# Designs tried in a protein design run: designed miniproteins, single chains. Part 103

Each design is a single chain, and the fold is of that chain. pLDDT is the mean over its residues in the fold that is shown.

## One batch from the design tools (miniprotein)

Design m3811
Fold by ESMFold2-Fast:
Structure m3811 (fold): chain A 81 residues (1-81)
Amino acid sequence: AREAAERAREAAAAGDGRAAAEAGLRAAEEAAANPDDAEAGRAGLEAGRAAVRAAKNAEEAARGTGAALAGIGALIQAGAA
């Protein structure tokens, strides 16, 4: 879980929209499976936002948006505890 969050954060910082979306989605999926892992959800949201900003086409933007929404969902789950 933390490893996926770190990868998402690194990809977002590097400005690689594709890698950020992929890592962010994975971090958000792991956070959804473990709602106590707010760090993974936060990293997923950050990576998804970076991916949307770096998107060159609608498909890349959709992937980034999906990762950001999944990250938000994980954060809400963690915050609702």
Scores: mean pLDDT 68

Design m3812
Fold by ESMFold2-Fast:
Structure m3812 (fold): chain A 70 residues (1-70)
Amino acid sequence: GAVDRLRDLAERFERALKELYPDNPEIQKLVEEIRKLVDEARKDPSKLSIYERKINELMRKAIELAEKLE
């Protein structure tokens, strides 16, 4: 389902950031927040659209931080 696809996307994103920026605490904190939101979406699928929006915002923030490290 949609929640499973969101989880798979988040897990792949987390893996990539852990490989590229393992020692960056700000990026790792954002990864942890994304993981928590995915878990909340699994518990309350009726709010999936709200959690998906929040997850997308955190993913964007993580990418912006990663770009600044180059």
Scores: mean pLDDT 79

Design m3813
Fold by ESMFold2-Fast:
Structure m3813 (fold): chain A 64 residues (1-64)
Amino acid sequence: MAMERIEELLRKAEEAAEAGDKRKAASYLTAARILAIGALLDGEISEEEFREALERVREIEEKM
């Protein structure tokens, strides 16, 4: 559940980055980071899943 929401935000960030909308992409990446931290603290995702989500955030930021 939480991971699916994070994945959706990451997908939207990637689409925005590909469209050249860096501000919108950055907004979605920030939302994904906040959600991932919250989900980890609430025990909804594992530390492995959290690290994977942050790595995807980094990869999308590097494409911008």
Scores: mean pLDDT 84

Design m3814
Fold by ESMFold2-Fast:
Structure m3814 (fold): chain A 55 residues (1-55)
Amino acid sequence: MLEEALKQVEEEWKRLVVEDPSIAPEEALQRALEKVAPSLSPELLEQVKKAIRFS
């Protein structure tokens, strides 16, 4: 679950960066999280945020 969620966020982040290379990495990551968030439980979303924050 967590690994799959992280992969979804990473793929969306890559897509956003390719679409707009001038976007700030932090902003792109936030938007990727927002896109993936509706498909995640609140607990899983929190775990994803922690994993990204500390990696």
Scores: mean pLDDT 76

Design m3815
Fold by ESMFold2-Fast:
Structure m3815 (fold): chain A 109 residues (1-109)
Amino acid sequence: MIDEYLAEIQKAGDEIARVFEELRATASPEAVEKFRKAFDEALPYIKKMARAALEGNPEEAKKYGDEAIDVLEKARKESTDPLLQEALDRAIEGFKKIAEAYVKLAEAK
């Protein structure tokens, strides 16, 4: 159901936003900036994934979702700050749910 997939995307997005707010409250400004930079680098792929899903192309949605995940996992691997590592791990798990929901949304069209 399209509404179900949109609800899953919204819920996972809200969780990523909560992770970022927790990081801002607990971590150094440098860790917060690294988290923001990782999402800024992933953002072009996230936008392409969402567009592909809206156009009913599950293969392209998956491709761009995988690219966005790769960007975030690279940032996680390069991080040595435990608070940033935990925040990125939680954000990656949330984003994997978003990517799966976008592929299902594309397939439902």
Scores: mean pLDDT 85

Design m3816
Fold by ESMFold2-Fast:
Structure m3816 (fold): chain A 68 residues (1-68)
Amino acid sequence: LKATVVVENEEEVTLTVSEEAKLLGPVEKELKAGESIKLSRVDLLESEIETPDGKRFKVKDVAEVVVK
C-alpha cells in the first residue's frame, strides 16, 4: 500500500490512497484507489489504514508527504 499526504494548512491534510483501503481511527471510511480524504493533523496521527488482505498500518508509517 502507498499513501500520500498533502499539507493544506496548519490544521488540515489531504490523504490519498494508491489502492482500495479502509481508513480506521477517529474517522472511518472505505477508500477506493486514488480517493482522497481531508483530515485534521491530529486525526491523521491517530489513523490506521487496513488493506483488503486485512493488514493494518499506521498512516504516519506509510504516508509520503508530497509538496506541489
Scores: mean pLDDT 78

Design m3817
Fold by ESMFold2-Fast:
Structure m3817 (fold): chain A 86 residues (1-86)
Amino acid sequence: SLEERIARLREEIEELEEEVKELEEKGLKELAEKLRKLIEEAKKLLEEAEKALKEGNEEKARELLLKAEEEIGLARIILAEAKRFA
């Protein structure tokens, strides 16, 4: 369901925010800032998706949620590459 996708994405965002905090503590500020921007965009899209879902616009909610998932997917790829080459 869309509600289950929203809940899963929220958990993924929380995990990424903890990873960004660790990067900041290690002094990897530029990488942390890049990831934070992707996370903030995903959070904005997720809030818009939740609003659309509450308004009964399931199609719009699905589109916004997909975009939020893409932003988080990109953040995960960037983080994985950084960890591999660190």
Scores: mean pLDDT 86

Design m3818
Fold by ESMFold2-Fast:
Formats: structure tokens, sequence, C-alpha cells
Structure m3818 (fold): chain A 67 residues (1-67)
């Protein structure tokens, strides 16, 4: 189970990975967040789409569906 501090840190690292175009890193961080909370996972997918990262958002949805 992730602490609030760990979630906050992972959220920042996720945003940096998305902005840098590091999809592998973004997906690895996303899996950890989504495993902790489906609500957080769904919010992250929406944010990736709003940032114009459609392909990444589709892969994130696939990961979320596998959990």
Amino acid sequence: MLSAEEIQELGREFARAVEAGDEARALAIFRKLAEHSRVIGLAAVREAREMGREALAERMEEVLASL
C-alpha cells in the first residue's frame, strides 16, 4: 500500500516522464498508482489525454484493464 507521500512523489515523477516522452517510465509509474487506486488510475489517463498524449493514454487504459 502506497503512503500519501509516495503517491505525491510518484505523481510528480509520472508528470515528468510524460512531459519528457519517456512512455516506458510513465507506464511503470502509472501501474504502481493504478494498483493502489482505480480512481487515481482513471484520473491519470484523463490527464495524459488532456496533455495530448493519446497513444500513451490508450496504453494506460490497457494496463488499467489488466488490473
Scores: mean pLDDT 80

Design m3819
Fold by ESMFold2-Fast:
Structure m3819 (fold): chain A 117 residues (1-117)
Amino acid sequence: SRLEEVRELARRRGLENILAAIEDAERRSGPALGVDVDAEGVVHVAVFISRDGRVVHVASVSTATADWAAVEAAAQRLAEELLRLAEAEPDPEMAEQLRRLAEAVRGQPEALRRLLA
C-alpha cells in the first residue's frame, strides 16, 4: 500500500517527522503532515488523512534540495489537493484543519530553503 511504501522509506531514510505524522494519523481522525530532509539532502513531504484510526489517504513527494522549483511546485499541488478536500468536507472542524494544513504545506519550501542556506 502507499502507506507502507512511505513508512518503509521513512524507516530506511530516518524520516522522524514523517514517522511521527503516521503515528498521529493512526491515533486520531484528521490530517497529519510530516516534512523531513534526509542525509542526502532530499526533501520529503507527506500528508496522511485518517478516519477512525485508519489512514485513508496518503499524498507524498520526495525531491532533491537542489531542485527548489520542483519542491515549490509539488507543495503547491499538495496544497491545492488539500483545499479541494476541505471544500468537499462536511465536518467544519476537519475542513478548517485541511485549510490550515494547505497553508503550512505551501510555506514549507521557503522555510526549508532558509534553514539549509
Scores: mean pLDDT 77

Design m3820
Fold by ESMFold2-Fast:
Structure m3820 (fold): chain A 64 residues (1-64)
Amino acid sequence: MVPSDEEVELVLAIMQGALAEKHGDYEGAAKYYERAASIAERMGLTDLAEQYRKDAEKAREKAK
């Protein structure tokens, strides 16, 4: 089965967030995790969306 456009966007956002954290770009990581949470919410993946919102909050705290 071919993944949906939203599924592809979700995976890309997660990967970009992880890469940003690896490079110490916590502001960028927070932005990507927030995007991942929004995509997960649109897909009806409420638990996953909540998890990425928490990851975004942690990244924002590290950026301060």
Scores: mean pLDDT 81

Design m3821
Fold by ESMFold2-Fast:
Structure m3821 (fold): chain A 105 residues (1-105)
Amino acid sequence: KEALIKKAEELKKAIESDPTLALAHAELGKVLQELKRYDEAVEAYKKAIELKPDFAQAHYELGKVLQELGRYDEAIEAYKKALELKPDFKEAKEELEKALEAKEA
């Protein structure tokens, strides 16, 4: 937990040095997600996608966070976008199937 907080602060410093680095925003989103700071993780992933719209991994990770928040319709859209960008993205396909099932529950 403390290691994740330090990593988040390091990523924030990297972003201050280069705010256009889409990967740093996506990595910050992952750390925030592990800390269960889901709303902040959504913002970080959305920023990564804004900087790099074809970032399949960021769309996939955004879907996972949205699913944790119970925002199933938005999660489904994010997973579909990840699969449009990378049709062989097995993890995105598996999570899409889970999100579709969860929406019906």
Scores: mean pLDDT 84

Design m3822
Fold by ESMFold2-Fast:
Structure m3822 (fold): chain A 96 residues (1-96)
Amino acid sequence: SLDDVKPAGEGVPATDEEIERLEKLLEKYPNNPVYYSQLADAYLARGEYEKAVEYAEKAIKLDPNNRDAYVLLARIYEKLGDKEKAEEARQKAESL
């Protein structure tokens, strides 16, 4: 299912406007892990995998039980070709 799931924007790269909106939401709600996960998905859609990892990890730091952030992290590592980290993130998501 992860291989078939489209990122936010249904395969269209996230716009700078969408990212700016999410960043402004994080300025207002800095402890909301959902906005970090949405930024991770946006950067994944843009092919900016290193930033996508950074935001997914921030979501996990705020909520270590954030299943969605681990699902995103697995997809990001699949795109980076890191099969071991992708599988570790997938197993963690399934354990939550």
Scores: mean pLDDT 80

Design m3823
Fold by ESMFold2-Fast:
Structure m3823 (fold): chain A 63 residues (1-63)
Amino acid sequence: SDLQAFIALLKKRIAELNKEIARLREELAKNPDNKQLQLELQILEGIKALLEGMIAWAEKKME
């Protein structure tokens, strides 16, 4: 199914984003007042939430 392939691709992208989010969280722990790092982390967390929403939408369409 094209939807199953799409879900698998999104899950792989989320795994890659989780690695980058972890890196940024470590950087931010060393420099907690860095507004640029805070914004970058917020953007990546937002992208992750959108990808998770797309997975949920696609899984509902497979019902």
Scores: mean pLDDT 88

Design m3824
Fold by ESMFold2-Fast:
Structure m3824 (fold): chain A 71 residues (1-71)
Amino acid sequence: QLAQLQQQIALLQQRIDSLEALIEELRKLAEEGKLDPDVAEALIAMYRDEIAELRAELARLQAQLAALQAA
């Protein structure tokens, strides 16, 4: 279903964007001394792992969408 794939792709991209924004905020907080740098690195690593999983799923859905559009 084209519409469902487009919706899932949009939701995954939104989640990835949110996690990337959180990583940026964590770096700023660590630079300002408001967050322990070791804690910031641990949280950033967790969010990067989640982003990697979401990007893999996004790539799969985008491939499905491209195949449907090429047909």
Scores: mean pLDDT 85

Design m3825
Fold by ESMFold2-Fast:
Structure m3825 (fold): chain A 55 residues (1-55)
Amino acid sequence: SLEEQRRRLEEEMRRVAEQIGAELARPDPDEERIDALLEELGRLHDELRAVEAQI
């Protein structure tokens, strides 16, 4: 269902945000990894917006 898709996307976004936070907390953050995670978070946000538009 769309509600299940929304919950899944919110869960995935939370996980990605946690990974970004963990990487930023490192003494030598991996900028390429952070950029990739931010791009993924953006894609998930766009998907969430599309799902919410259908509810």
Scores: mean pLDDT 84

Design m3826
Fold by ESMFold2-Fast:
Structure m3826 (fold): chain A 61 residues (1-61)
Amino acid sequence: DEKLEEIIEKSIENTRKTAPKSKVPLSEEQVEELNEALRLIKRGVDRAIERSKNKIKTELL
């Protein structure tokens, strides 16, 4: 859903507002771990949406 992508984008923007307060940049390891976590979350959400659609179909049957 496009709405979910907007929420993620908004979260990134909020993080950017906090980032200027930090004097030290994120390490490469932290960036990689964060990127992997985001990918896992996206997959999890996608599966949840797919399961929800399947549940609705079952109730309509």
Scores: mean pLDDT 66

Design m3827
Fold by ESMFold2-Fast:
Structure m3827 (fold): chain A 74 residues (1-74)
Amino acid sequence: AADATARRYVRAAELSIEGAKKWLEEGKKDQARINLEHARRFAEEALRLSTTPQIRADAERVLKEVEELEKKVE
């Protein structure tokens, strides 16, 4: 049950990351920042709820991507 919820949070984080990337390509840093804030929250909740190594790895991967993109919005 918790892992199913964690997987949903991973997907939500990935969608928010894709939105952030599009906003960054358009130079809309404020919109990208909002999407990254949502992505970070989703990734952190996924990590907290994950009980399997695979879902934990997915959550850590998306959190890492958020951190890299946050450097671009400064």
Scores: mean pLDDT 85

Design m3828
Fold by ESMFold2-Fast:
Formats: sequence, C-alpha cells, structure tokens
Structure m3828 (fold): chain A 70 residues (1-70)
Amino acid sequence: GNKEKARELLEKAREALLAGDEEKALEYMQQAIEYASGEAKRTIEAALAALKQGDRVAALAGLEEAIKML
C-alpha cells in the first residue's frame, strides 16, 4: 500500500544519505512525500527542507522518525 511504498522510498533515502549521495536522498524523499499523509508527510517535508539547507544530521533524524511512523 501507500505506507509500504513511502517506507521503502525512505529506507532508500536513508541508504543514499549514509552513502553521501544527497541528490539521490532528496529524490527518494520527494517521491516518499507523494505516498505519505498527515504527520508522516509533515515529518518527511521537514527532513527534506533540512537536507536542502545542508543539515544532514537533522535530515537523517527526521527521516528515521518518519520511517518509525510508517
């Protein structure tokens, strides 16, 4: 379902971010937003904004939080 797809995309985003591939992480997070709703979507959007501002620590924390919500 949508939650499973969002989680899969966020797990791929987490792997990309840990590998230093911020561009792939951004793409996967943007895709995950399309499958998420409510609090999970808001958490992904906040993590995405942090990553776009270069705050990888905040982005990773928010991404891990969003994965736990799904």
Scores: mean pLDDT 86

Design m3829
Fold by ESMFold2-Fast:
Structure m3829 (fold): chain A 61 residues (1-61)
Amino acid sequence: SIEELLEEAREAIEKGNYLEADILLGVAELQMAVLKDYSLEEELKELKKKADEGLKEKVGL
């Protein structure tokens, strides 16, 4: 489910696995579009910002 994907992404971020989080968030975004369910869109956006920021720091951008 979308909820499970966001929870897995949150755990990945907490562990510093930002690439894994980005992949999970991409799958969640795709499922939101397919199901036309955007109730968790704001949480998705917040997690995406955290994953993107962490990934930038990890790769030296």
Scores: mean pLDDT 81

Design m3830
Fold by ESMFold2-Fast:
Order: sequence, then C-alpha cells, then structure tokens
Structure m3830 (fold): chain A 109 residues (1-109)
Amino acid sequence: MEISVGTVTLTFPAEKKGDIATASATATGSPEFLDIRWEVSEAGKLLGVLGQGIDERSATSTVQVEALKEGEEITVTFTATFRDGEVELRGSLAGIPAPHRTETRTERL
C-alpha cells in the first residue's frame, strides 16, 4: 500500500480587500481517495465549500476565498491524499480579473 499526496496550488493577486475568488480542483484517476483539504495563505480567508465530491475515479472540490489584504498574492492549495494509484490534477480560478498561476505536484509518502 503506497500513500501519495496530490497538490493543486492556485496563486493570484488581490486587487481589492474583499475580492472573492472561486477555486476549483480535481484529482482524477483510479486510486483510493483517503482525504481532501484546502489551505489558504495569510492574505486570504476560506469562506466555505460550494461543492465537493469523492468517488472511485475522482475527488473534486470548489471553494470561495476572500482577499483580506489589497495588493498581496493569495495562494489557495488543494490537497488530495490517496493510495495505490496515480492521479491527473487540474485546477481553475474564477471571479477575479487578474491572471492566476496554477501549479500541480504529486509526492509519494
């Protein structure tokens, strides 16, 4: 049994305090999903989960993040923990006019 962590990191600049971004992430594959979680940097606040689903082929979650500081970059991180397989990771961000950066990583524990 091999435990792995898949991470989707979305980074975006906040133009104004109170800006709300909608972050979505999906891990798709044939592993057993054990857990999913979200983390937000100090410049952002997690407002809540809009939708979440885990099945035998995917783990998907969508959250809202509020900008707490003007002009600071916010980083929102989705983490899926899984065993005995591989995943394709995807992320998207909506609700902000500025460009965002998406990074994905998978690491074996």
Scores: mean pLDDT 80

Design m3831
Fold by ESMFold2-Fast:
Structure m3831 (fold): chain A 103 residues (1-103)
Amino acid sequence: MDYDKEIEKYEEELKKNPEDIGALLGLAKAYYEKGDLDKAIEVLEKLTELYPDDINTWLALAKLYYDKGDLEKAIEVLKKLLELYPDNEDAKTMLKKLEEEKK
């Protein structure tokens, strides 16, 4: 797949609607598949600020920090999600696993 072409496509969509959740998610995915974890994280951080109720974006952000090896940031993201959504079982499960790995 031509990830640079996908990035350009989503960048053009975002020029028309800078807060388009679908275009931002597509851009983050294209950066991730290209191996640019830092750019993927940057886009997901923007999504959590614009759409704090999109739980899947918070979980994806925590996972990318974990994949990058930043365990502390992954834990911080999950704790922030749980402050907003205390009953989210996926976040609780992931947080417990990461805190056990930190010890």
Scores: mean pLDDT 84

Design m3832
Fold by ESMFold2-Fast:
Structure m3832 (fold): chain A 100 residues (1-100)
Amino acid sequence: GEEARELLRRAAELVLEAAMLVLRAAETREEILRAIGLALRAIGLLFDIDLARTDEELRRLARDVIRLARDVLRLARTDEARRLAEEAIRLAREALRLLE
C-alpha cells in the first residue's frame, strides 16, 4: 500500500514537472492552455493519491498517472520533458505491480 502510494506520488510529481516544461516551451495560446490543463490534472492526481484509502483507488490512480504522462509525451518537444514523463510511466507501472 504505502510503497505504491510513494511511487505514485513521485510519478505524479514528475508528470507535473514535465507539464511545466511543456508550458515553458509552448508558443501558441492553444499550446499554453493545453499545458495548463495537464499541470492542473497532475495537481489533482497528487491530491487524490494522498486521499486514497484502498489499493483499488491506488490502481485506478496509477492508470490515470500513466494516461496523463502519455498526454504529456504527445505535447513534449524537449528531451527533458519526455524523459520525466517516461520515468513517471515507469514508476506508475511499478506501483501497479506492487498492487497486484
Scores: mean pLDDT 91

Design m3833
Fold by ESMFold2-Fast:
Structure m3833 (fold): chain A 68 residues (1-68)
Amino acid sequence: MSDEEQKKETEKLIKEMEELRKKETDPELRGAIDEGIKTVRDLLKKDPGLALEHAKTFLKLVRQRLEE
């Protein structure tokens, strides 16, 4: 996957995180999602591959918490 493809895919995952934040009513979890988005955006400027993996892991963890 090219750097441009990794960046594009990461931006899609960031949008999914933003949508989850809008649906979340718990202020603490909303804050955690905001921090996750910020971390992924910061990583995206330095390492698109690492940003993509971090975004995937974060979304998986948030979704797993909501299923519990």
Scores: mean pLDDT 78

Design m3834
Fold by ESMFold2-Fast:
Structure m3834 (fold): chain A 85 residues (1-85)
Amino acid sequence: MAREIMKAALEAMREVAKKSPNPELQKQAVTAIDEAMRALDAGDLEAAWSATQRAYEILSKDPELLKEARTAAEKAAQEVIDKLI
């Protein structure tokens, strides 16, 4: 349940990161998000959280992109919660 919510949020953040006009920021952010998703799939919540924090730090170099990523993640998380009732 919590894992499913977190995964949906990370997938939404990844799609926003891929829209970045800065190829270096896009590569770094996508890499960190992919690392977080792999850790989450492995059940390593500490590693997943560390990688997620790293992704946020990278995205913070573009405040507008970070805002879009946060909004997309929140929406994706809420959609999963709504399906779980």
Scores: mean pLDDT 81

Design m3835
Fold by ESMFold2-Fast:
Structure m3835 (fold): chain A 60 residues (1-60)
Amino acid sequence: SKEAKELAKEAAEEGKKLKKEKGPEAANEELAKKYGEKLQKLGDDGANEVSAEVGKAMSE
């Protein structure tokens, strides 16, 4: 959905920033805390889309 796509972009960008500042583990925890409720509202399909984009942004 549009909402999932926009959230994915926002979370991915924030994740990359947090990874540079605090490292990948701390970044993942901060993202989960900040975006958890929004992911729940998107449902499984939307949450999976956001998680995939964040994972790409934070993986190497």
Scores: mean pLDDT 75

Design m3836
Fold by ESMFold2-Fast:
Structure m3836 (fold): chain A 70 residues (1-70)
Amino acid sequence: SESEELRKALENVRKGLEQAKKEKSKVIAMAALHEAREVLERARELGDEETAREAEKIIKEAQKLVEELS
């Protein structure tokens, strides 16, 4: 299902954020932020509130990391 694909995309975003933290890479952190925002938009279109909530949490984590690396 599309919800399964979105959840898998969020897992990949979380792994990207861990990599960005280890490497202190703003580029990787910004890529993860971009993907998480796309997942949020799709989840909202589908009315998938659980995936949207999880995406919002990841966006906040990614945004904080981007700010720390700026």
Scores: mean pLDDT 84

Design m3837
Fold by ESMFold2-Fast:
Structure m3837 (fold): chain A 56 residues (1-56)
Amino acid sequence: SDVILRNAMHDLGLSEEQLREAIRLYEEGASPAEIARRLGISVRNARNLLRALEAS
């Protein structure tokens, strides 16, 4: 869902480029810790983003 991803992006302060990188990492099966490291966010925020991606 575009709405779910847009809301997650806004809530986490992510750019569209960071969201695209997060989607790529998710599709590659990256862990929440790897996503957090690559985007410069907390593991908690990476888990929240992952849940939004899974619901999309």
Scores: mean pLDDT 78

Design m3838
Fold by ESMFold2-Fast:
Structure m3838 (fold): chain A 82 residues (1-82)
Amino acid sequence: SEEEIRRELVRIAEEAISLLPADEAETLRRQLDHLLADPRASAAGIGEALLQFIREAQAQGLLPPAKAEELIERVRELLERA
């Protein structure tokens, strides 16, 4: 369901936030809060935004490589179901 996908995306985002430097963690939290508050935002849209953020953080070396890849894979699997 979309509700289950949204809950799992939030869980993935929380894991990313816990691993990011303070400024990037705050940016992701703010973006996530805006997307979750928007009634027009789909689970797919939220997932795509999260995927883009994690990939950018990975490219900048802001996340442990193995964990970044794990989070990216989990978001991609959820997007296939959305």
Scores: mean pLDDT 84

Design m3839
Fold by ESMFold2-Fast:
Structure m3839 (fold): chain A 74 residues (1-74)
Amino acid sequence: RLEELRREARRVLAELAALPPEAVEEAAERLREELERAVAEGRAAAEAGDELRALEIELEGLRRLLRAAREVAA
């Protein structure tokens, strides 16, 4: 499960890197509050030693960012 999440995160990051930086920045601004909550929740999970949960939260945040960035880029 952990290795699957790491592979998926690398794939999402690669797709984000292929988009125009301006679209990613605009999407991040639109999702700022949601991403800030995800970062805080992920940090809490990591501090509790729940590495799997921390990666799940990070991956969901990245997926939301990717979806929004694709919409901005279109």
Scores: mean pLDDT 80

Design m3840
Fold by ESMFold2-Fast:
Structure m3840 (fold): chain A 70 residues (1-70)
Amino acid sequence: SLEEKLEEVRKIAEEIKEAIKNKDWKKAKELADKFHELVEETLEELGDSEEGKEFMKEVEKLQEEIGEIL
């Protein structure tokens, strides 16, 4: 479901932020790769739907938050 995908992507984003704060760049990269994989898989499933657009808005917000820490 969209809710489950949103929960998972938010969880990975928080783990990325934590890894960055701890200067664990190897873990941050591994988590970023997982984040991108989840995004691609979810967009393949949701396509151009309203749910896909909602998901991408959250992804963009999370990417901005991560960028602010870098």
Scores: mean pLDDT 83

Design m3841
Fold by ESMFold2-Fast:
Structure m3841 (fold): chain A 85 residues (1-85)
Amino acid sequence: MKIEIIINKDGSAKIYKDGKLLLETSNEEELLKFVEKLLNENNLIKAEIEVNGEVYETDNKEAVLIALDVLIENKVEAKITIYTE
């Protein structure tokens, strides 16, 4: 399964699952809870975090959640791509 999270500089976000829009929200708590639940229900293979033109990879669920929280709190435009089994 492929999940894409698009974070805008205004703190709004969109979540896509296999190319289909699943959630659109400007509520930071709703976004964080949704992604945490998704990562709890599925085995993480890897995540790619694209920010400021650079791509960072991790297979650590906690690292993904920390990155998401930091990016949302600071209203940083970013894309996170999550691959699960």
Scores: mean pLDDT 84

Design m3842
Fold by ESMFold2-Fast:
Structure m3842 (fold): chain A 58 residues (1-58)
Amino acid sequence: AAETAEGADRAAAGVAVERGEREGTVPSDKAGGIELLREAVRRGLATEEAAEAAIAGM
């Protein structure tokens, strides 16, 4: 269901950020940069607006 999917999506995002940090994710050009920006927002290292602007500019 859409409502339950929202909760699962947020939980998955948190797990993805934690795994990336723990494993030392290696960036891969543009794709890696986009994921790092989104990860930084979720970790509180950058603002959501700044990340969206950077992604839009890529």
Scores: mean pLDDT 60

Design m3843
Fold by ESMFold2-Fast:
Structure m3843 (fold): chain A 64 residues (1-64)
Amino acid sequence: MEKAKEEIIKGVAESMEAMVRAIRELVKKRLEEKGASEEEREEEEKEFERLEKLVEEAKKKLEE
């Protein structure tokens, strides 16, 4: 029973991480195509750092 629960938790966490990475890459590419300034890119990077923190927090809660 525990193994099945761990596999589900791992799968969900990996899916969330993959989703955040995909969105981050798309946004980064869009900003580069638009010729965004370094300031704009840095601002978006900070937003993705926040999202990564949220995913990490969710993973910790799932471990509990």
Scores: mean pLDDT 75

Design m3844
Fold by ESMFold2-Fast:
Structure m3844 (fold): chain A 58 residues (1-58)
Amino acid sequence: SRATAVGLLVRNGRLSREQAELVVEMAERGASPAEVARALGLSVKTARGLLEGARATL
């Protein structure tokens, strides 16, 4: 679920709630790791892991 994905990203991804909600929204829209990296100011490698975690939980 969305709530579970947000909770996982906050706990394991060390994101704020607002950042976690953005990653989940971007994952649902099919965003690329590069797009997430640009939005959050993260590396593409980190963004890829966050997207995979969100998609596995959604």
Scores: mean pLDDT 80

Design m3845
Fold by ESMFold2-Fast:
Structure m3845 (fold): chain A 91 residues (1-91)
Amino acid sequence: KKEEARKLLEKGGVYLDLGDYEKAISYFEKAIELMEGEERANALTVLGIAYLKQGKYEEAIKYFKEALELAPDSPYTKMVKRLLKEAEEKL
């Protein structure tokens, strides 16, 4: 369960770095299904980043908002808020 989710996030990250956003999104979506709480919020954040990189700003905004709702006190909250603002400014 936990190990499987982390492997999916790792694969998604590799595809994100390669610019294969479609494959990155697929792996992040699978990881999210296996995660809860702060870990799920982190997975939602990287999914949002992948959509942002594709120019799909509405989808990016949706997932950044879900991440903030799920983990509002996460160490990554300031970063997610910055990414959300960036996506909103692109609309």
Scores: mean pLDDT 84

Design m3846
Fold by ESMFold2-Fast:
Parts: structure tokens; C-alpha cells; sequence
Structure m3846 (fold): chain A 69 residues (1-69)
């Protein structure tokens, strides 16, 4: 099923973007972290059934970005 494959690929890519955002935050690179976070959020917005764990991680990292700005 093409939609299932697309959803899996997009969720995997979003997870990679969130990993990169976290790594950027650990380095103190808040702007790069924001860019990766925005890309992950955009991918999840394209999904009909986004992973709630990925959504929670986006919310957590966005709060951390806002705290560091």
C-alpha cells in the first residue's frame, strides 16, 4: 500500500530530523535546531495518523528552543 509506505517513510524522516534538532540543541545551535524541528513538524502535518510519540517530542523540543531564545 503506497500510503502506508509514505507514512512510514515520512515518520522515519521526521524522527531523523528530531534527532538532528536534539543534537543541534546539545551543541547550543538553537537556530539549526529550530530549522530541523520545523521540517519534522511539516512532515508530520502531512500524515493522517502521525505517531503521538513524535508529536510529543516536537512539543518538548519546541519548548526547549523557546526557553533557550
Amino acid sequence: HMEEIENEVKQALAAIYLYLARQALERGDVETAREWLDKAEQLLNELSTPDPALQAEIERLRAEVERKL
Scores: mean pLDDT 80

Design m3847
Fold by ESMFold2-Fast:
Structure m3847 (fold): chain A 89 residues (1-89)
Amino acid sequence: MEAIELAAKAMVYYDEGKYEKAKELAEKAIELDPNLAPAWAILAEALKKLGKDKEAEEYYKKALELEAENPKSSEITEEIGKKAIEIQK
């Protein structure tokens, strides 16, 4: 499974309130592509919902750093969002 597809599935589980599954899939996406800023952001959001605020803050900072380094970050985030919508259908 591609990193972008794993990140999209993580968003789907996050939207469903399944934060532990969202965390697991976001971690797998990062293992495949550690430069995928949206995966770090999804992981941070899931951790925040699970009460792990310190880890969430660190991963948000990582996502922001990667977004600043990659001008295509917004385009990739939109692609992940589109895939998440398609998975939900």
Scores: mean pLDDT 81

